# Designed miniproteins, single chains, continued (5): the designs that were tried, part 96

Each design is a single chain, and the fold is of that chain. pLDDT is the mean over its residues in the fold that is shown.

## One batch from the design tools (miniprotein)

Design m19341
Fold by ESMFold2-Fast:
Structure m19341 (fold): chain A 85 residues (1-85)
Amino acid sequence: SDLVERLLAAFREMIAAYRAGDEEAFRRALLEIVELLMTVPDEQRDEVMAQVAAQLSDEEKRLLAEAIASLRDDPELVAELLSLE
């Protein structure tokens, strides 16, 4: 679906920004991911995320896990994401 393709692109942009150390690009990609997921009903999010994960390589999944782990050390970014409430 277009949604899965857009999420896949956004996750890849986030991975690329993480690898480059580009905090602004990382923040933009993460915000896009959150906004896209907010358009998906809660009961469908697991299925949509499973479809995205199925299209990521093992290397991309590893880098994504590292990027997500970095969010634990950035409370300002987490606060900006919560502003989407």
Scores: mean pLDDT 77

Design m19342
Fold by ESMFold2-Fast:
Structure m19342 (fold): chain A 101 residues (1-101)
Amino acid sequence: NESVKEQLEKALKLAEEILLTTKTPEELRKKAEELLAKDDPVDQLAGQLLRAQHAVMTGEFTPEDLEAIETLLEKAKEGNDKALEEEMQLLRDAAEIPENL
């Protein structure tokens, strides 16, 4: 019952708070899975953000991390979040998949 923009703002804040308390990429992945298991759109978006950050921390793009980046690109466009859209586009390009050209 809130806009995609409001959901993204809440998800970004939640993801930031989790990132401050997580010590390893493994912990980050577990937190992402916990959030993605919930039915709340904000929790799910935060989980996708944590998967994108896992890729940044490891330099390794898992299929789940790539799916999260694509989902966040779509949501950033829907919520008119230009900064998030640009960040996710850069991560997609950095994955070195030919289709990202």
Scores: mean pLDDT 79

Design m19343
Fold by ESMFold2-Fast:
Structure m19343 (fold): chain A 57 residues (1-57)
Amino acid sequence: DEIRKTVKETFGIGEDDDLKKKGVTPSQVIGLASKLGLRLSPSQAAGIRNVKDLEAL
């Protein structure tokens, strides 16, 4: 829930939305993960397509 809530509050994106299609960059995904206490490499962030991928980490 924290991941989904933070994504919705930060980007206005639902859990099933494609982050790249909604204009979220890998750098913004890294920043979001940092707010959640996670560390992502650029390659890991590029592999995140939706909130469920981020939750699976």
Scores: mean pLDDT 73

Design m19344
Fold by ESMFold2-Fast:
Structure m19344 (fold): chain A 63 residues (1-63)
Amino acid sequence: TEEKVKEQLIKSLKEALENPDKFPALKGLPRSERETLLQEALEKVEKASIDEMLGIIAELVRK
């Protein structure tokens, strides 16, 4: 379960890198800024607990 959640989160973050228009919080940012934010999120996800990962997802999709 934890591994599956992590895989889904990583997939979503990579998709956000390719399609920032799907994520309003990223829409107005330059490509380099988006890449940095998503790379930092990926790094945190790799080290994070389930609860922390869910928080990161919530921030990225933001409703």
Scores: mean pLDDT 67

Design m19345
Fold by ESMFold2-Fast:
Structure m19345 (fold): chain A 57 residues (1-57)
Amino acid sequence: MKESQAVQEVAAQAPTLTPEEVKKKLKEKLIKAGVDEDDAEKIGTVVANAIAESRKR
């Protein structure tokens, strides 16, 4: 639940952010929501990579 809320908040700003900023912001929100540091890093990386691939095209 907390993870989904953090991802949704970052996703709302994703169109205006670089993939690196999305990863940074998502990790910060996930950690603040009580997500494990390893999980927060993994989720942030996956989301940032997906955005980078989308924009790279």
Scores: mean pLDDT 70

Design m19346
Fold by ESMFold2-Fast:
Structure m19346 (fold): chain A 61 residues (1-61)
Amino acid sequence: MDKETVDSIVKIAVKLAKEGNLEGAKKAGEAAVKYGKESGLPQSYIDEAKEKVEKALKEAE
């Protein structure tokens, strides 16, 4: 369940970045990382989630 929640938030962040809402995308990405850390998810999973959001933000510039 925790992984599904993080994946859902990352998906929202990526969508916001594609729509040009860079501030919303950053905020959602930070929420995904925070939730992942608080839920005790593996660091590799948290890093992967962070990279997906950062890539979407970079491509949305």
Scores: mean pLDDT 80

Design m19347
Fold by ESMFold2-Fast:
Structure m19347 (fold): chain A 99 residues (1-99)
Amino acid sequence: SPGLELTERVFAIGMDLVLNPDDEEVRARAEAEVARLKAASEPEVQAAIDATMAVAREKAANNDGSPENLSAILGAIAAAASRVGHIYAEKLREERAAK
């Protein structure tokens, strides 16, 4: 599923940023991959990707390392990444319906 594949990729990028907040190489890789994904995406999908990355950066800055906090972070990023895949799947359906 292209929508699920995009969800999983965006989720993985977000979690890499949260788990490696001081890693400049992880940040550079994440920024490059986000740029590539956005370049191939409709404006609404780009906005959803940006929103997911904003959540990841906020969670990285406020992560206390506790299991409870990590669980909340996982849930928040999973929800945001799922929204990206949902919007992408809707855009693919619209494209297929266009004649």
Scores: mean pLDDT 83

Design m19348
Fold by ESMFold2-Fast:
Structure m19348 (fold): chain A 95 residues (1-95)
Amino acid sequence: MLEEKIKLLKEALKLVEEAIEKLLQVSLLDLPPSVREEIAKLFEEAARLAKKAGDYEGARHAEKAARYVKLADPYGALKHGKEAKKLLEEKLKEL
């Protein structure tokens, strides 16, 4: 149902925004393991919700962001996190 998709996309967007905020609050050159795990889980949950809502492209970028966080690559994480945010926002505008 359309209303359920909108709710899932809004939840995914909130999680991506939280993950990006946490990435920006930590030194981009030093991601400690505990922070990496926390941020990666936010992106992974956002990807799950986006995929459930039918936003496969937004989900793919969120999954890539989580992967780059786990690799301690904050540049790749931010690039894909920001793309996931943009795609989720655009999908919400289309509904």
Scores: mean pLDDT 85

Design m19349
Fold by ESMFold2-Fast:
Structure m19349 (fold): chain A 62 residues (1-62)
Amino acid sequence: DVRDSLLTALYSSAVKHGTPKSLLEDGKKAVEEGNYEFAEQLRKAAGEKGFYDTEKEIAELI
């Protein structure tokens, strides 16, 4: 549905364009706003790109 499509699109964009800094900053903001689904997609994108320190930091916020 629309929610699943949006989360997939956000994940794809994060994988293509995300940096360690941008993914961490966006992840922190998502958690602060209570958007844990988006934070989880950013964590997955960091892992996919091999940014394991960033993935771990986002995981610690969730």
Scores: mean pLDDT 79

Design m19350
Fold by ESMFold2-Fast:
Structure m19350 (fold): chain A 115 residues (1-115)
Amino acid sequence: MERERAVELVREIAEIVGASEEELREMETLAELGYVRQLTGLVLELIARKRKNEEAVELAKKLKYAKSDEELEKIVREIGKLLNIPEEVTEELIEAILEGDVVRALELLLEVAKR
C-alpha cells in the first residue's frame, strides 16, 4: 500500500465532494489503516450527498456494515445505478474493495467524483 498516494487521492476527492475537515481526517485515517470497505462507503456517501441523491447516501452508509461479500457487491452495484456510474467502473471498484486495494479503490472513486 502506497500511503503517500492514498493520502493525495483522499485530499483530491475531499476537495471535489466538499468534505469537512473532520470528514477528510476520517478518510485519511481509514486509508492509512487500509479499511477499504469503510473508506469506500464514506467516499460514496459524500459523492451521493453532493449529488443530492438521498437513496444512494443511505445505501453507502449500509456498505460500512455489510456482513458478506455478496451483500457488499449488491450494495455497490445499486449505488452505481443510482449515481449513473458505468458498470465497468462499478465492477472494478468491487474488485478493489474485495482485494483490499486502497489506492485502486480511491483512483476509481476519484474518477466517479469528477463526473
Scores: mean pLDDT 86

Design m19351
Fold by ESMFold2-Fast:
Formats: structure tokens, sequence, C-alpha cells
Structure m19351 (fold): chain A 102 residues (1-102)
């Protein structure tokens, strides 16, 4: 796999994991932990691709935003909003990581 593609996959997987935890319910601590893990995966993917600090930070922010949005949507009981938020966030995190790697 190319470095940029790997960065995208790691960021995407992290964001999707955050979305799953939010969708399953639980407390704010579990959602926060999943969101933190998404940010970590985005950072690691970007670093492996030789991204600059600003690109790495952007990837982490995108992954974190995806988790937070999914958690908020989950609280409203709107599964459609949660699904859309998670998908858009995961794609955004992936694109940011890929861009920072190239």
Amino acid sequence: MEKAEKAREEAYEGAMEAMRVAAEGGDDEKRGEATGNAAKKALEGAKESGADGSGIAAAAISATGAGVTAALASRTGDSETARRAGEEGAESAGRTAEASAS
C-alpha cells in the first residue's frame, strides 16, 4: 500500500470506531476514549507518511470532529444523522490524512 493510502485507511478506521462506540450508546467517557483513539490513528498514519506538523494536526482534528459529531447525533436517538455524521467525518479524516501525506 502507498503511504498516502495507508494514512487514509488508518484515519478512516479510527473515525469509524468512534462512530460505533457513539452508536452503541454508553457514557461520555467511552465516547471520549473512542474519539481520542481516532485522533491517535490519524496522527500515526500521517506521521508514517512523512506529513508536516500542520497536516498531522489537521488529520487529528478531522478524526476528533467525526467522533464528537457521531456522539452528539447518538444522543438525539437519530440513527440516520449518526450514520451520516460518522460517514462524512470518516471520509473527511481520511482525505485530510491522505492530503497531508502527499
Scores: mean pLDDT 62

Design m19352
Fold by ESMFold2-Fast:
Structure m19352 (fold): chain A 74 residues (1-74)
Amino acid sequence: SKEEVIRRLRELAERALQLAKEASQNGDFEKAERYVRLANEARELIKDLEAGKITPEQARERVERLQAELDALA
């Protein structure tokens, strides 16, 4: 559902920002920047989904890609 996808995107954005903060505190600014980028992409997807610019199905595919990128950076 649209609500489920928005929830997943919000959780992903919050997690990415937490990891960016941790990476920055450890002096890994390149990794922090990559996490911030993922959080920003997730937030833009929420905006596009709420504005009806993309379908929940399209958003779900992109969430899965963003989650894979986040997991790869861990």
Scores: mean pLDDT 87

Design m19353
Fold by ESMFold2-Fast:
Structure m19353 (fold): chain A 50 residues (1-50)
Amino acid sequence: GLPQEVVDALNSLPEEVRTQILNLSNGDSSLLTEYVKHYLKTGKLPPPRI
């Protein structure tokens, strides 16, 4: 499962941002955690992987 800190952070995000992060992580808990932390630090979605 995800750490509670990550769950709380994800739930605090706007619905549109949360949906984008969930789509980008595609069920990968490690990527989800990384993308949530990236957004919290930068205020922006992570760049698409080329």
Scores: mean pLDDT 75

Design m19354
Fold by ESMFold2-Fast:
Formats: C-alpha cells, sequence, structure tokens
Structure m19354 (fold): chain A 75 residues (1-75)
C-alpha cells in the first residue's frame, strides 16, 4: 500500500518533496502494472497486444529509474 511506503520513506528521513515524488511515481507504476496484467489476459497471440506490453514495461523501467534518481539525490 502507498501509505506503508510513505511511512517507510519518512522513517528513513527523506524530505517530504522526495516522498511525494516517489509515491506519485509508484502510483504510476501500479497503474501500468494493472494495465499490463489486463493486456496479458486479453489475447496472448496478438502481436499488437505483445507490443503494447513491451511499451508499458519500458515505461515502468523509466519510472523506476526516476525513483532511484530521486532517492540518490536525497542522500
Amino acid sequence: ELEELREELRKKGFPQSVIDTVLDLEKQIRDLDAEIARLKTLDPNDREVQQRIVTLEAAKGILKAAIDFEIELAK
């Protein structure tokens, strides 16, 4: 849950701005995970569906890198 992540980051002493940014990015990743899961159940033989999954997985990678960057800057 996002609230558990907020408390964990607060406990580690991260600034509020970093916590808010990380939580927003994590929410976006969860939204992408939900869409990927939906696409995986639609039609496994559709190459367009597979291409969309690849695109969404790449978007998740970018968001995860952004979280890592925010955390690294806050150290």
Scores: mean pLDDT 82

Design m19355
Fold by ESMFold2-Fast:
Structure m19355 (fold): chain A 68 residues (1-68)
Amino acid sequence: MSREELLERLVLEFAEAATRAGQAGMPRAQLDALFARFLDVLERAPDLSDAEFRARVAGVIAELEALA
C-alpha cells in the first residue's frame, strides 16, 4: 500500500468513526478537539513511518469510539 492509499483509507476510517460519534451525541467541542488531533497527525505524516501513522490514527479513532 502506498502512503497516499494509506492516507485515503485512514481518512475514511476517521470520517466514519467521527460520523458515528456525532450521531451518538458526542459534544461538538469534543468532536472538534479529536478532529484537531487528527489534523495534527496528518501534518506530521511525512515524518512518520506507515506503522507509526496507522498507530496514531488508530489512537484518535479509539478515543472517538471510547467517548461515544
Scores: mean pLDDT 77

Design m19356
Fold by ESMFold2-Fast:
Structure m19356 (fold): chain A 108 residues (1-108)
Amino acid sequence: SMAQQLLAKAKQLLAQGEKALQAGDYDTAIQLYTQSIALAKQASDLSKTSDIQREAAKLIIRSSDNLVTALEKQGRFDEAKKTAQEGVGLAMRALSRSVELYMKPRIK
C-alpha cells in the first residue's frame, strides 16, 4: 500500500539521520528526521490498519526524540521543546487511531 511505502521511506530517513547524528552533522540529521516525521504522519493519515498506525507512532517518537537531540546539540532549545511537544501529540493521535481500528467489530 501507499502507507507501507511511506513508512519504508520514513525508516530509511530515520536510519540516515542516525548516521548523520553520529557523525556530528546536525543540520543533515535535522532535515532527515523532519522528513521522516512528515512521511510517518502521512502514512498514519492514509492508513485504516492498526499495525500501520502503531508503526507510524513508533517512527514519529524515535525521529522526534533524535530531532530533539540534534536541536539540543545546536543550542536550539526552544525548537527542541516544540519538537518534543509536537512529536508526542502526533504519536498519541496515531496510537489512539490504532486502538480504534483494533476495536472495530468484525464478523469472522
Scores: mean pLDDT 88

Design m19357
Fold by ESMFold2-Fast:
Structure m19357 (fold): chain A 66 residues (1-66)
Amino acid sequence: TAQQVRDIILASGDSPVTRAVAQAVQQAVEQGNYDLALDLVDNAEATGLISQEAADKAKALIKQAQ
């Protein structure tokens, strides 16, 4: 699911910031730090980096991985 979460975030746009966030979320999921992964997705949505739909999909996958 780490790769799927990364791909959802990257679908929101190709920018250095989006790539950095996608990598950080992927690493957090791979390391089992699901709280950090959820916080990073929530912050990306709150700052307008990703859509609410993308955030909801990413969070659903992270929660299923717990």
Scores: mean pLDDT 81

Design m19358
Fold by ESMFold2-Fast:
Formats: structure tokens, C-alpha cells, sequence
Structure m19358 (fold): chain A 90 residues (1-90)
């Protein structure tokens, strides 16, 4: 199902984003978040859910641009991915 594909995509992306952040590759992490968001939007049929997912991703990217603390970046990424997982399940 599209929900199963979305869950697997989020799981893989979460791991890769955290790895990029740990290496200090903030630009690579942001690009991966953008690419994954586009794929998630293709899998989601509900416009309100799509808008919520896009909003969460945009807020995360903005936070990564402003934040200098790696632990805060990792926490923000984990929190955002958890919220997106909940949105997909709704």
C-alpha cells in the first residue's frame, strides 16, 4: 500500500538524514529531506495531509539553517519525522 511505502521511505530517510547531520553535511541532509518530501506527497491522496507534511519539512529545513547545535538538529529531525509518520497514519 502507499502507507507501507511511505513508512519504509521515512525509516530509510530518517537513518540517512541522521548520518548526514552527524558528519556535518547539513546541505546534504536538507536536500534529502526535500527529495523525500516530494516522494511522500506523491503517495498521499489527502490535500490537508500533504500540506501538513510539506509544512513540517519546511520548518525542519529552516531550523537546520538557523541552528548551530548538532544535538538540537538531530532532535528536531527525529521530532519532525515522528510527526510526519503520525500524519501518514491518520
Amino acid sequence: SNKEKARELLKETKKKVLEKLEKGDIEGAKELIRETTKKLLELEEDEEVRNAIEGEAERLIEFLDETKDMELMKKAALDAFETIEELIES
Scores: mean pLDDT 86

Design m19359
Fold by ESMFold2-Fast:
Structure m19359 (fold): chain A 71 residues (1-71)
Amino acid sequence: SMAAQKEALIQRMRELQAAIDRKREAGDDIGESFAAMQLAITVRELIALIEDPAEVERILKELDLPYTKVL
């Protein structure tokens, strides 16, 4: 279902944020960059899945991520 896909993407974003933090603390610049790139891709997938831009903005704010309409 769409709700299940949305929840899976949100969970993936949380995991990637945690991975970025862990890689940063470990001084793994390459790993941090790859995790950040995967996060950006996952955000684009979420934006493509959700028809309501206000819902996207709400989700991104809850995850402390900036939302931009211009990519």
Scores: mean pLDDT 79

Design m19360
Fold by ESMFold2-Fast:
Order: structure tokens, then C-alpha cells, then sequence
Structure m19360 (fold): chain A 84 residues (1-84)
């Protein structure tokens, strides 16, 4: 339970770092940080013993990263932050 809260906090911090990297022009670092945030979110849902939600969150994370790669950087980061 505390581990889930720490993973969600870590995900929020990683999304903020990804946003800073994106705004500084470092898209590769932003993608890396978004992936790390997504991994923390998926792990949080797995710890809740909800594999269906963990799989859904993984798909939403993958969709956000694809949107980011397609030029929707701020919208993709906002979507990932909303999951945290």
C-alpha cells in the first residue's frame, strides 16, 4: 500500500522530469523518462493485484509515448501525468 503510493509519486516526478527534458529540446531523454514513469505506474497496479488494469495502463503508456513521437508532446505528457 505504501509501496503503491511511492511508485505513483516516482511516476509523477519522472513525468515532470520528462516535461523539463522535452521543453529543453531533449526528446530522447523525455521518451526515456516517460518509459520509466510508465514502468512505475504498471508496477503500482500489479502490486494492487489487478493485472487487467496493469495491462490497460501499459497500453495507455504505450499510446502516450507514440503520441509524443508523433508531435503531441505536451498532450502525451498530460495523459501520462493523469495516470499517475
Amino acid sequence: MEEVEELRKKARELVQKAREAYRSGNKDEAIKLMKEAGEALVEAYRLRKDPGRAEMVQRMVDAAIEAFKNGDGEAALDALEALA
Scores: mean pLDDT 84

Design m19361
Fold by ESMFold2-Fast:
Structure m19361 (fold): chain A 70 residues (1-70)
Amino acid sequence: GMMEELARKIAREMAILAAIKAALEKGLTVKEVRVEEVGGKRIRATAIGDEGEVTVEVDIEKVLEELKKL
């Protein structure tokens, strides 16, 4: 439904921002961010630099439940 699509979009943006934040906190110079949907339920974002990479996952259903509270 429309709310599930919105939750997926928000989860994607949250995962990207969280991955970048975590990478910067570890001292990585972020050159690339890869985003993948895992099993139709989670968004996985990986921030990649020359020093290494960091991955963050966000559950779409958890975001959907938070949207229902608004």
Scores: mean pLDDT 85

Design m19362
Fold by ESMFold2-Fast:
Structure m19362 (fold): chain A 79 residues (1-79)
Amino acid sequence: MEKEKAYEELKKEVLALAKEEGIDEEEVEKAWEEYMEQSYKTLDKAKAEIEANRETTPEEVIEEMEKRILAVEYYAEKK
């Protein structure tokens, strides 16, 4: 479960930053979990494509993951 481990590490970092900035940790965690569920399905597809064809590199998977994380931060800040 390599993607779940990566998600857990990133989630911890985002929550730690939220605490230091005084943002409600519960709110950030909610947005993270909801957004990651959608992201998880997208990454699952990309990962299968990497293993099957090797046309999509891990870099592309990481880039998409970063975009999803930025979206979570964006919505958490706007709320």
Scores: mean pLDDT 58

Design m19363
Fold by ESMFold2-Fast:
Structure m19363 (fold): chain A 89 residues (1-89)
Amino acid sequence: MDLEALLKEYEAAKDDPEEVIRTALLATMAALLHADPDGVTLEQVKAAIREMAKLLKDVYPEYKEAVEKALEETIALAEEHFAARAAAA
């Protein structure tokens, strides 16, 4: 996962709350995977994504449904990533 590309996408989308929400959740997942790619667990990634979603609901209270949808999609991506790693082991 390319963290630099994700950060550039965030900068481009900063004035669109739905894209900011999606990018923040993806950036949270990417940061954890880059910090400890072999030791981080799926449960730790899910916990961090959920905590970011809570913060986003506080910052964007009118976009709660968009946050929940982006949370569900980001958790699914995390589960797919860890399933692929397990299959490759």
Scores: mean pLDDT 77

Design m19364
Fold by ESMFold2-Fast:
Structure m19364 (fold): chain A 78 residues (1-78)
Amino acid sequence: MIKLTPEELEQARQQAAQLAKQLEAWLASHPDLSPEEKALVQQIIATLKQIANETDPKKLIELAKEADKLMQKLADLL
């Protein structure tokens, strides 16, 4: 079973918030991306923002898994 401490949860939320801001800035700097690439980046940003505001450890873990899947799809396109 995956157990996250309150400290690890807070760290994960803060990291997700910062990564979302970095991806928003990156997206703004790359207007020539394909519609598919833009959609994936926007989905990743939305998921990271959900992680940043999630207080339920189980939901946070599921959102983190979803973010990882989306990031892998983006890496395969870039």
Scores: mean pLDDT 80

Design m19365
Fold by ESMFold2-Fast:
Structure m19365 (fold): chain A 95 residues (1-95)
Amino acid sequence: SILEEIQKVIEAAEQSTDLFDKFSLSGAALLLLENAIKNKTLSLDDALELIDKLISILQSLLNDPRASDEMKQQIQRLIDRAEELKKKIDEMKKK
């Protein structure tokens, strides 16, 4: 299922010790979440839980002392996208 696929990618991101792999897996998870919401293949509650986990991972990455200023800028862009998706889902739940 799409839920299991996204969960596995997020788990891989959490467990990765390589900064670039963690970033790339986080980006992949966000794309899967964006598509699942657009296609109505994931419940809004499950999506919110997964987005909150993803934001937590990205915030951890942003605070990693190994991350360059350029990398931190790219991480912040992913956080901003995840926050926008969360806001969109919150609005969808009100309808």
Scores: mean pLDDT 87

Design m19366
Fold by ESMFold2-Fast:
Structure m19366 (fold): chain A 85 residues (1-85)
Amino acid sequence: SEFIEFSNKAIAALAPLQQAVYETLTDKSLTPEEKIARLRELEAQAIKALEDMKKESKDETVQKMLEAAIRILRRQTAELIAKLS
């Protein structure tokens, strides 16, 4: 199933970026402004990875799944930034 293959690929690509988000949030040496800047950079990297995956498949279900992942990512990043502001 292309859906399962792309879901697993998305999880694998996002896992190190999610780890970097956790490390950014728990880093006591960073100011809130520096944390926000890094979270935005990590969001941009994650969105790029998902957008690149959209170019690899013509399957509508895969496209919708990747678009949903991008929307969730943007929402989660906005919520984290709001808590730091």
Scores: mean pLDDT 90

Design m19367
Fold by ESMFold2-Fast:
Structure m19367 (fold): chain A 87 residues (1-87)
Amino acid sequence: MKEELKKKLEEIKKEALEKYKDDEKLRELIELSYEYHVAALDKDIDAAAEKREQMAKLAGYPSAPSKAEIEAEVARFEASLEKLLAE
């Protein structure tokens, strides 16, 4: 399951990078998003929070979600991917 989800995330990343090849800032956000989701699958909440903070800073947001909000995001993301993989 976990390795299959990581492969699917890598495919999604590659598709997104190809689609947005002319937008360097968006490409950087796509790479950070991939790293965040991989950390989420590894249940590395600290790494996920760090990547989420980097994404917020790059996007110009004044603050990133709290660690508790990241934990909730990780749980929802895991459930969503399991459902997608089952289809």
Scores: mean pLDDT 75

Design m19368
Fold by ESMFold2-Fast:
Structure m19368 (fold): chain A 90 residues (1-90)
Amino acid sequence: SELKELVEKLLDPDREKAEEAGKKLVELVKEASEEEQIEAVNEVVKAGFTTKDEGAREVILETLEELSEHPNDFVSALAAMGAAVLRLSL
């Protein structure tokens, strides 16, 4: 899936490439169904817990903060909670 490929690119050691992947992921999520939006947030959160790279974790947190500004209240809440839990686990 294109979405899963973008989540994997968030873990790229090249921060500029990871940030570009994050921006593309946010844009795809805006046009996706609610189910796909929820799946995207969950996959980004999982990537954040799986990575041991601090730079990748920062890009993931930034991506979750962008997703937390989503007009769907449920998607926004999931992204905000995911970011909060990731910060507390550091």
Scores: mean pLDDT 81

Design m19369
Fold by ESMFold2-Fast:
Structure m19369 (fold): chain A 65 residues (1-65)
Amino acid sequence: MIEELKEEARKKVTEALLKSGVEANKIIDEFRKKLLDLGLTEDEANRIVLEVIMEAGKEAYKKLK
């Protein structure tokens, strides 16, 4: 379940970064909230969010160049 949410968020953030930074931030916030709702600690949720942001950023950069 968490791995599925992580992969879905990565794809959505990557797409949003190519279109709008505002949309990317909203998707990131929604993803973080879902992790907290699943019972993860704030530290765990923040770590996963950072992983997704880094992966999405790398993927968006590759698509731009």
Scores: mean pLDDT 78

Design m19370
Fold by ESMFold2-Fast:
Structure m19370 (fold): chain A 78 residues (1-78)
Amino acid sequence: MEEEKLEKKLKEVLALLKKGAELRKNKLEPSEEEIKLAEELEPYLPEIAERLKEEGVSKEELKKRAEEAYEEEEKKRK
């Protein structure tokens, strides 16, 4: 997988994870589309994790990126 494609998948994974956390906080369940997307992204998780490790991205930095990606998606939706 090329870096550009992996970066797109990474943003999707981070946004989806944060969205899932927000839905859980509000006692809402993810939509069928969100569940399907999560299943489609699952096989890419090991490669995404490996790439982030190679970039030297810490878990704290990853969390910040996830929040940023989620906020960006939420702003576009609102």
Scores: mean pLDDT 71

Design m19371
Fold by ESMFold2-Fast:
Structure m19371 (fold): chain A 98 residues (1-98)
Amino acid sequence: MEKIKKLEEEIKELEEELLRLTPEEQKENVREYLKKAEETLEEMKKNYEEYIKKLVAQNPELEYLLDLSKEEKEILLLEGRKELLEGAIEALKRLKEE
């Protein structure tokens, strides 16, 4: 499925837009944040089962996440990262309009 590659490309474009919108003084902090977020994503991929078990213990309705394929799990993590980046970009755009 090409969805993973498309999400990875969209995430890269959003990271570049976030940096473009970030004030010069904060760009280094945002770059460090993006690097740490990428490292966290890789850690979550490696420890997905343990991460989801902890989440399900707090939210039993999410038990279906344990039954997801490896591809579906990766898509979920990438979609979550995309949504987070889109939210950050929207917040920065709102601040610039004030």
Scores: mean pLDDT 75

Design m19372
Fold by ESMFold2-Fast:
Structure m19372 (fold): chain A 94 residues (1-94)
Amino acid sequence: SLDPREAGEHMLKGLELLKQGKYEEAIPHLEKAAEIMEALALQHPEQAAASEGFQASLRLTYKALAEAYRKLGKEDEAAAVEARLAALLARLGL
């Protein structure tokens, strides 16, 4: 799904769950938000690179996802998420 509204809903729910310490419940929401935002960025890279709001949401989502994995002791998965963000930002020239 490439619906930015769906990405936003999953991002907000994941962030709320993360704040509550519900890391295992937060991960599927944050992962879904990350997947949709990555797909949107790759389909519309020029628009993604021009949107500070989109970039802020993208960075926040990936950092929250990495934090959730790290809180569960899943350091390799956290590092993989951080690498995914770095690779995506590099592709966008950011």
Scores: mean pLDDT 90

Design m19373
Fold by ESMFold2-Fast:
Order: C-alpha cells, then structure tokens, then sequence
Structure m19373 (fold): chain A 76 residues (1-76)
C-alpha cells in the first residue's frame, strides 16, 4: 500500500542516518541537524507522492521515534 511505501521511505532515511553516524563522530547538534535534513527530504518525497498532511505527520512521528532510538544506541 501507499502507507507501507511511506514507512519504507522513512526506514531508508533512518538507515542512511545510521550509516553516517557509524562513519563519523558527531556532536548532538550535528546529529539533530542531519535528522532535520532527513525529515525535510522525507516530507518533500511524500508530498510528491500525494500523501495528506495527516499521513505525513504520522510517518514523521514514527521517523522521530526511530531517530531517538538511534541516538540513544549511539550514546550507549
């Protein structure tokens, strides 16, 4: 479904961020800036695919939760 595709796009962005974090020692501020950039790219891609604002918001909430888990794991 279109929603499953959106979730896959979010997972892809999280995976790209994870790889970048694994390759570089980044400050929390730099990590936050990269997360914001990834979120903006995800929004742009979803808008081009015709998702509603409510659907975009739901996927962004899930993306933010995954990014938070990623950052917590990196700092452990």
Amino acid sequence: SLKEKAEELARKRVAELQRYLDEHDLTPEEIQALAVKAANELVDEMEKLGFSDDEIAEILRRFAAEVARLIARKQA
Scores: mean pLDDT 80

Design m19374
Fold by ESMFold2-Fast:
Structure m19374 (fold): chain A 100 residues (1-100)
Amino acid sequence: SIKSTEELETELKELETRFNNKDFPELTDEEKSEHFKQGIQYDTEAGVQSIKVALGMDVEENLRKALDLHLKAAEAYIKAGHPEAAVSLNNAKVLLKDLK
């Protein structure tokens, strides 16, 4: 299902708090690698939704999907303990402004 703007904003704030507090799980390098790969997959999917937005295709729906995918990427990067989470969080912030 498509998340509301309020749900997406809440998830963004929670993930930013976790990242800024360095609230990273104690995982093996192999587990971190798998989460990092998942983050890359979510960011790639978010890029596809952003292209659809640029083409004028179901703009609001695809903006919400892209934002949700960047938040999923950020969570995966946080689990990996990776600074790339900051990029995904910033991309989510930019898209959230377009929904408001």
Scores: mean pLDDT 88

Design m19375
Fold by ESMFold2-Fast:
Structure m19375 (fold): chain A 92 residues (1-92)
Amino acid sequence: MSLFEKLLEAGNLASQVYQEKLAAGASMRDAVLAGLEKLIDYLEEEGFSKTIIKAAINSLRATLLREHADDPAAQAAIEEAYAEAMKRVEEL
């Protein structure tokens, strides 16, 4: 599997966990955080640097904020999940 294919798989896994958590009735904050934590775990296991993991998280954050541009409550939940995910990356 190429580096690019591993990054795509990380994004797919994050999306799957996020959708599963929302379907189970989790808050948006908890669903986003669970997806980001799955991405962090996968990329760390595959040997990616903290810099690349942070870049992947920033890319997903930008996409989610764009999808929820007209929803300030959703944007706040995404930003809270992002802040916790970034703290986890620093602790790796």
Scores: mean pLDDT 85

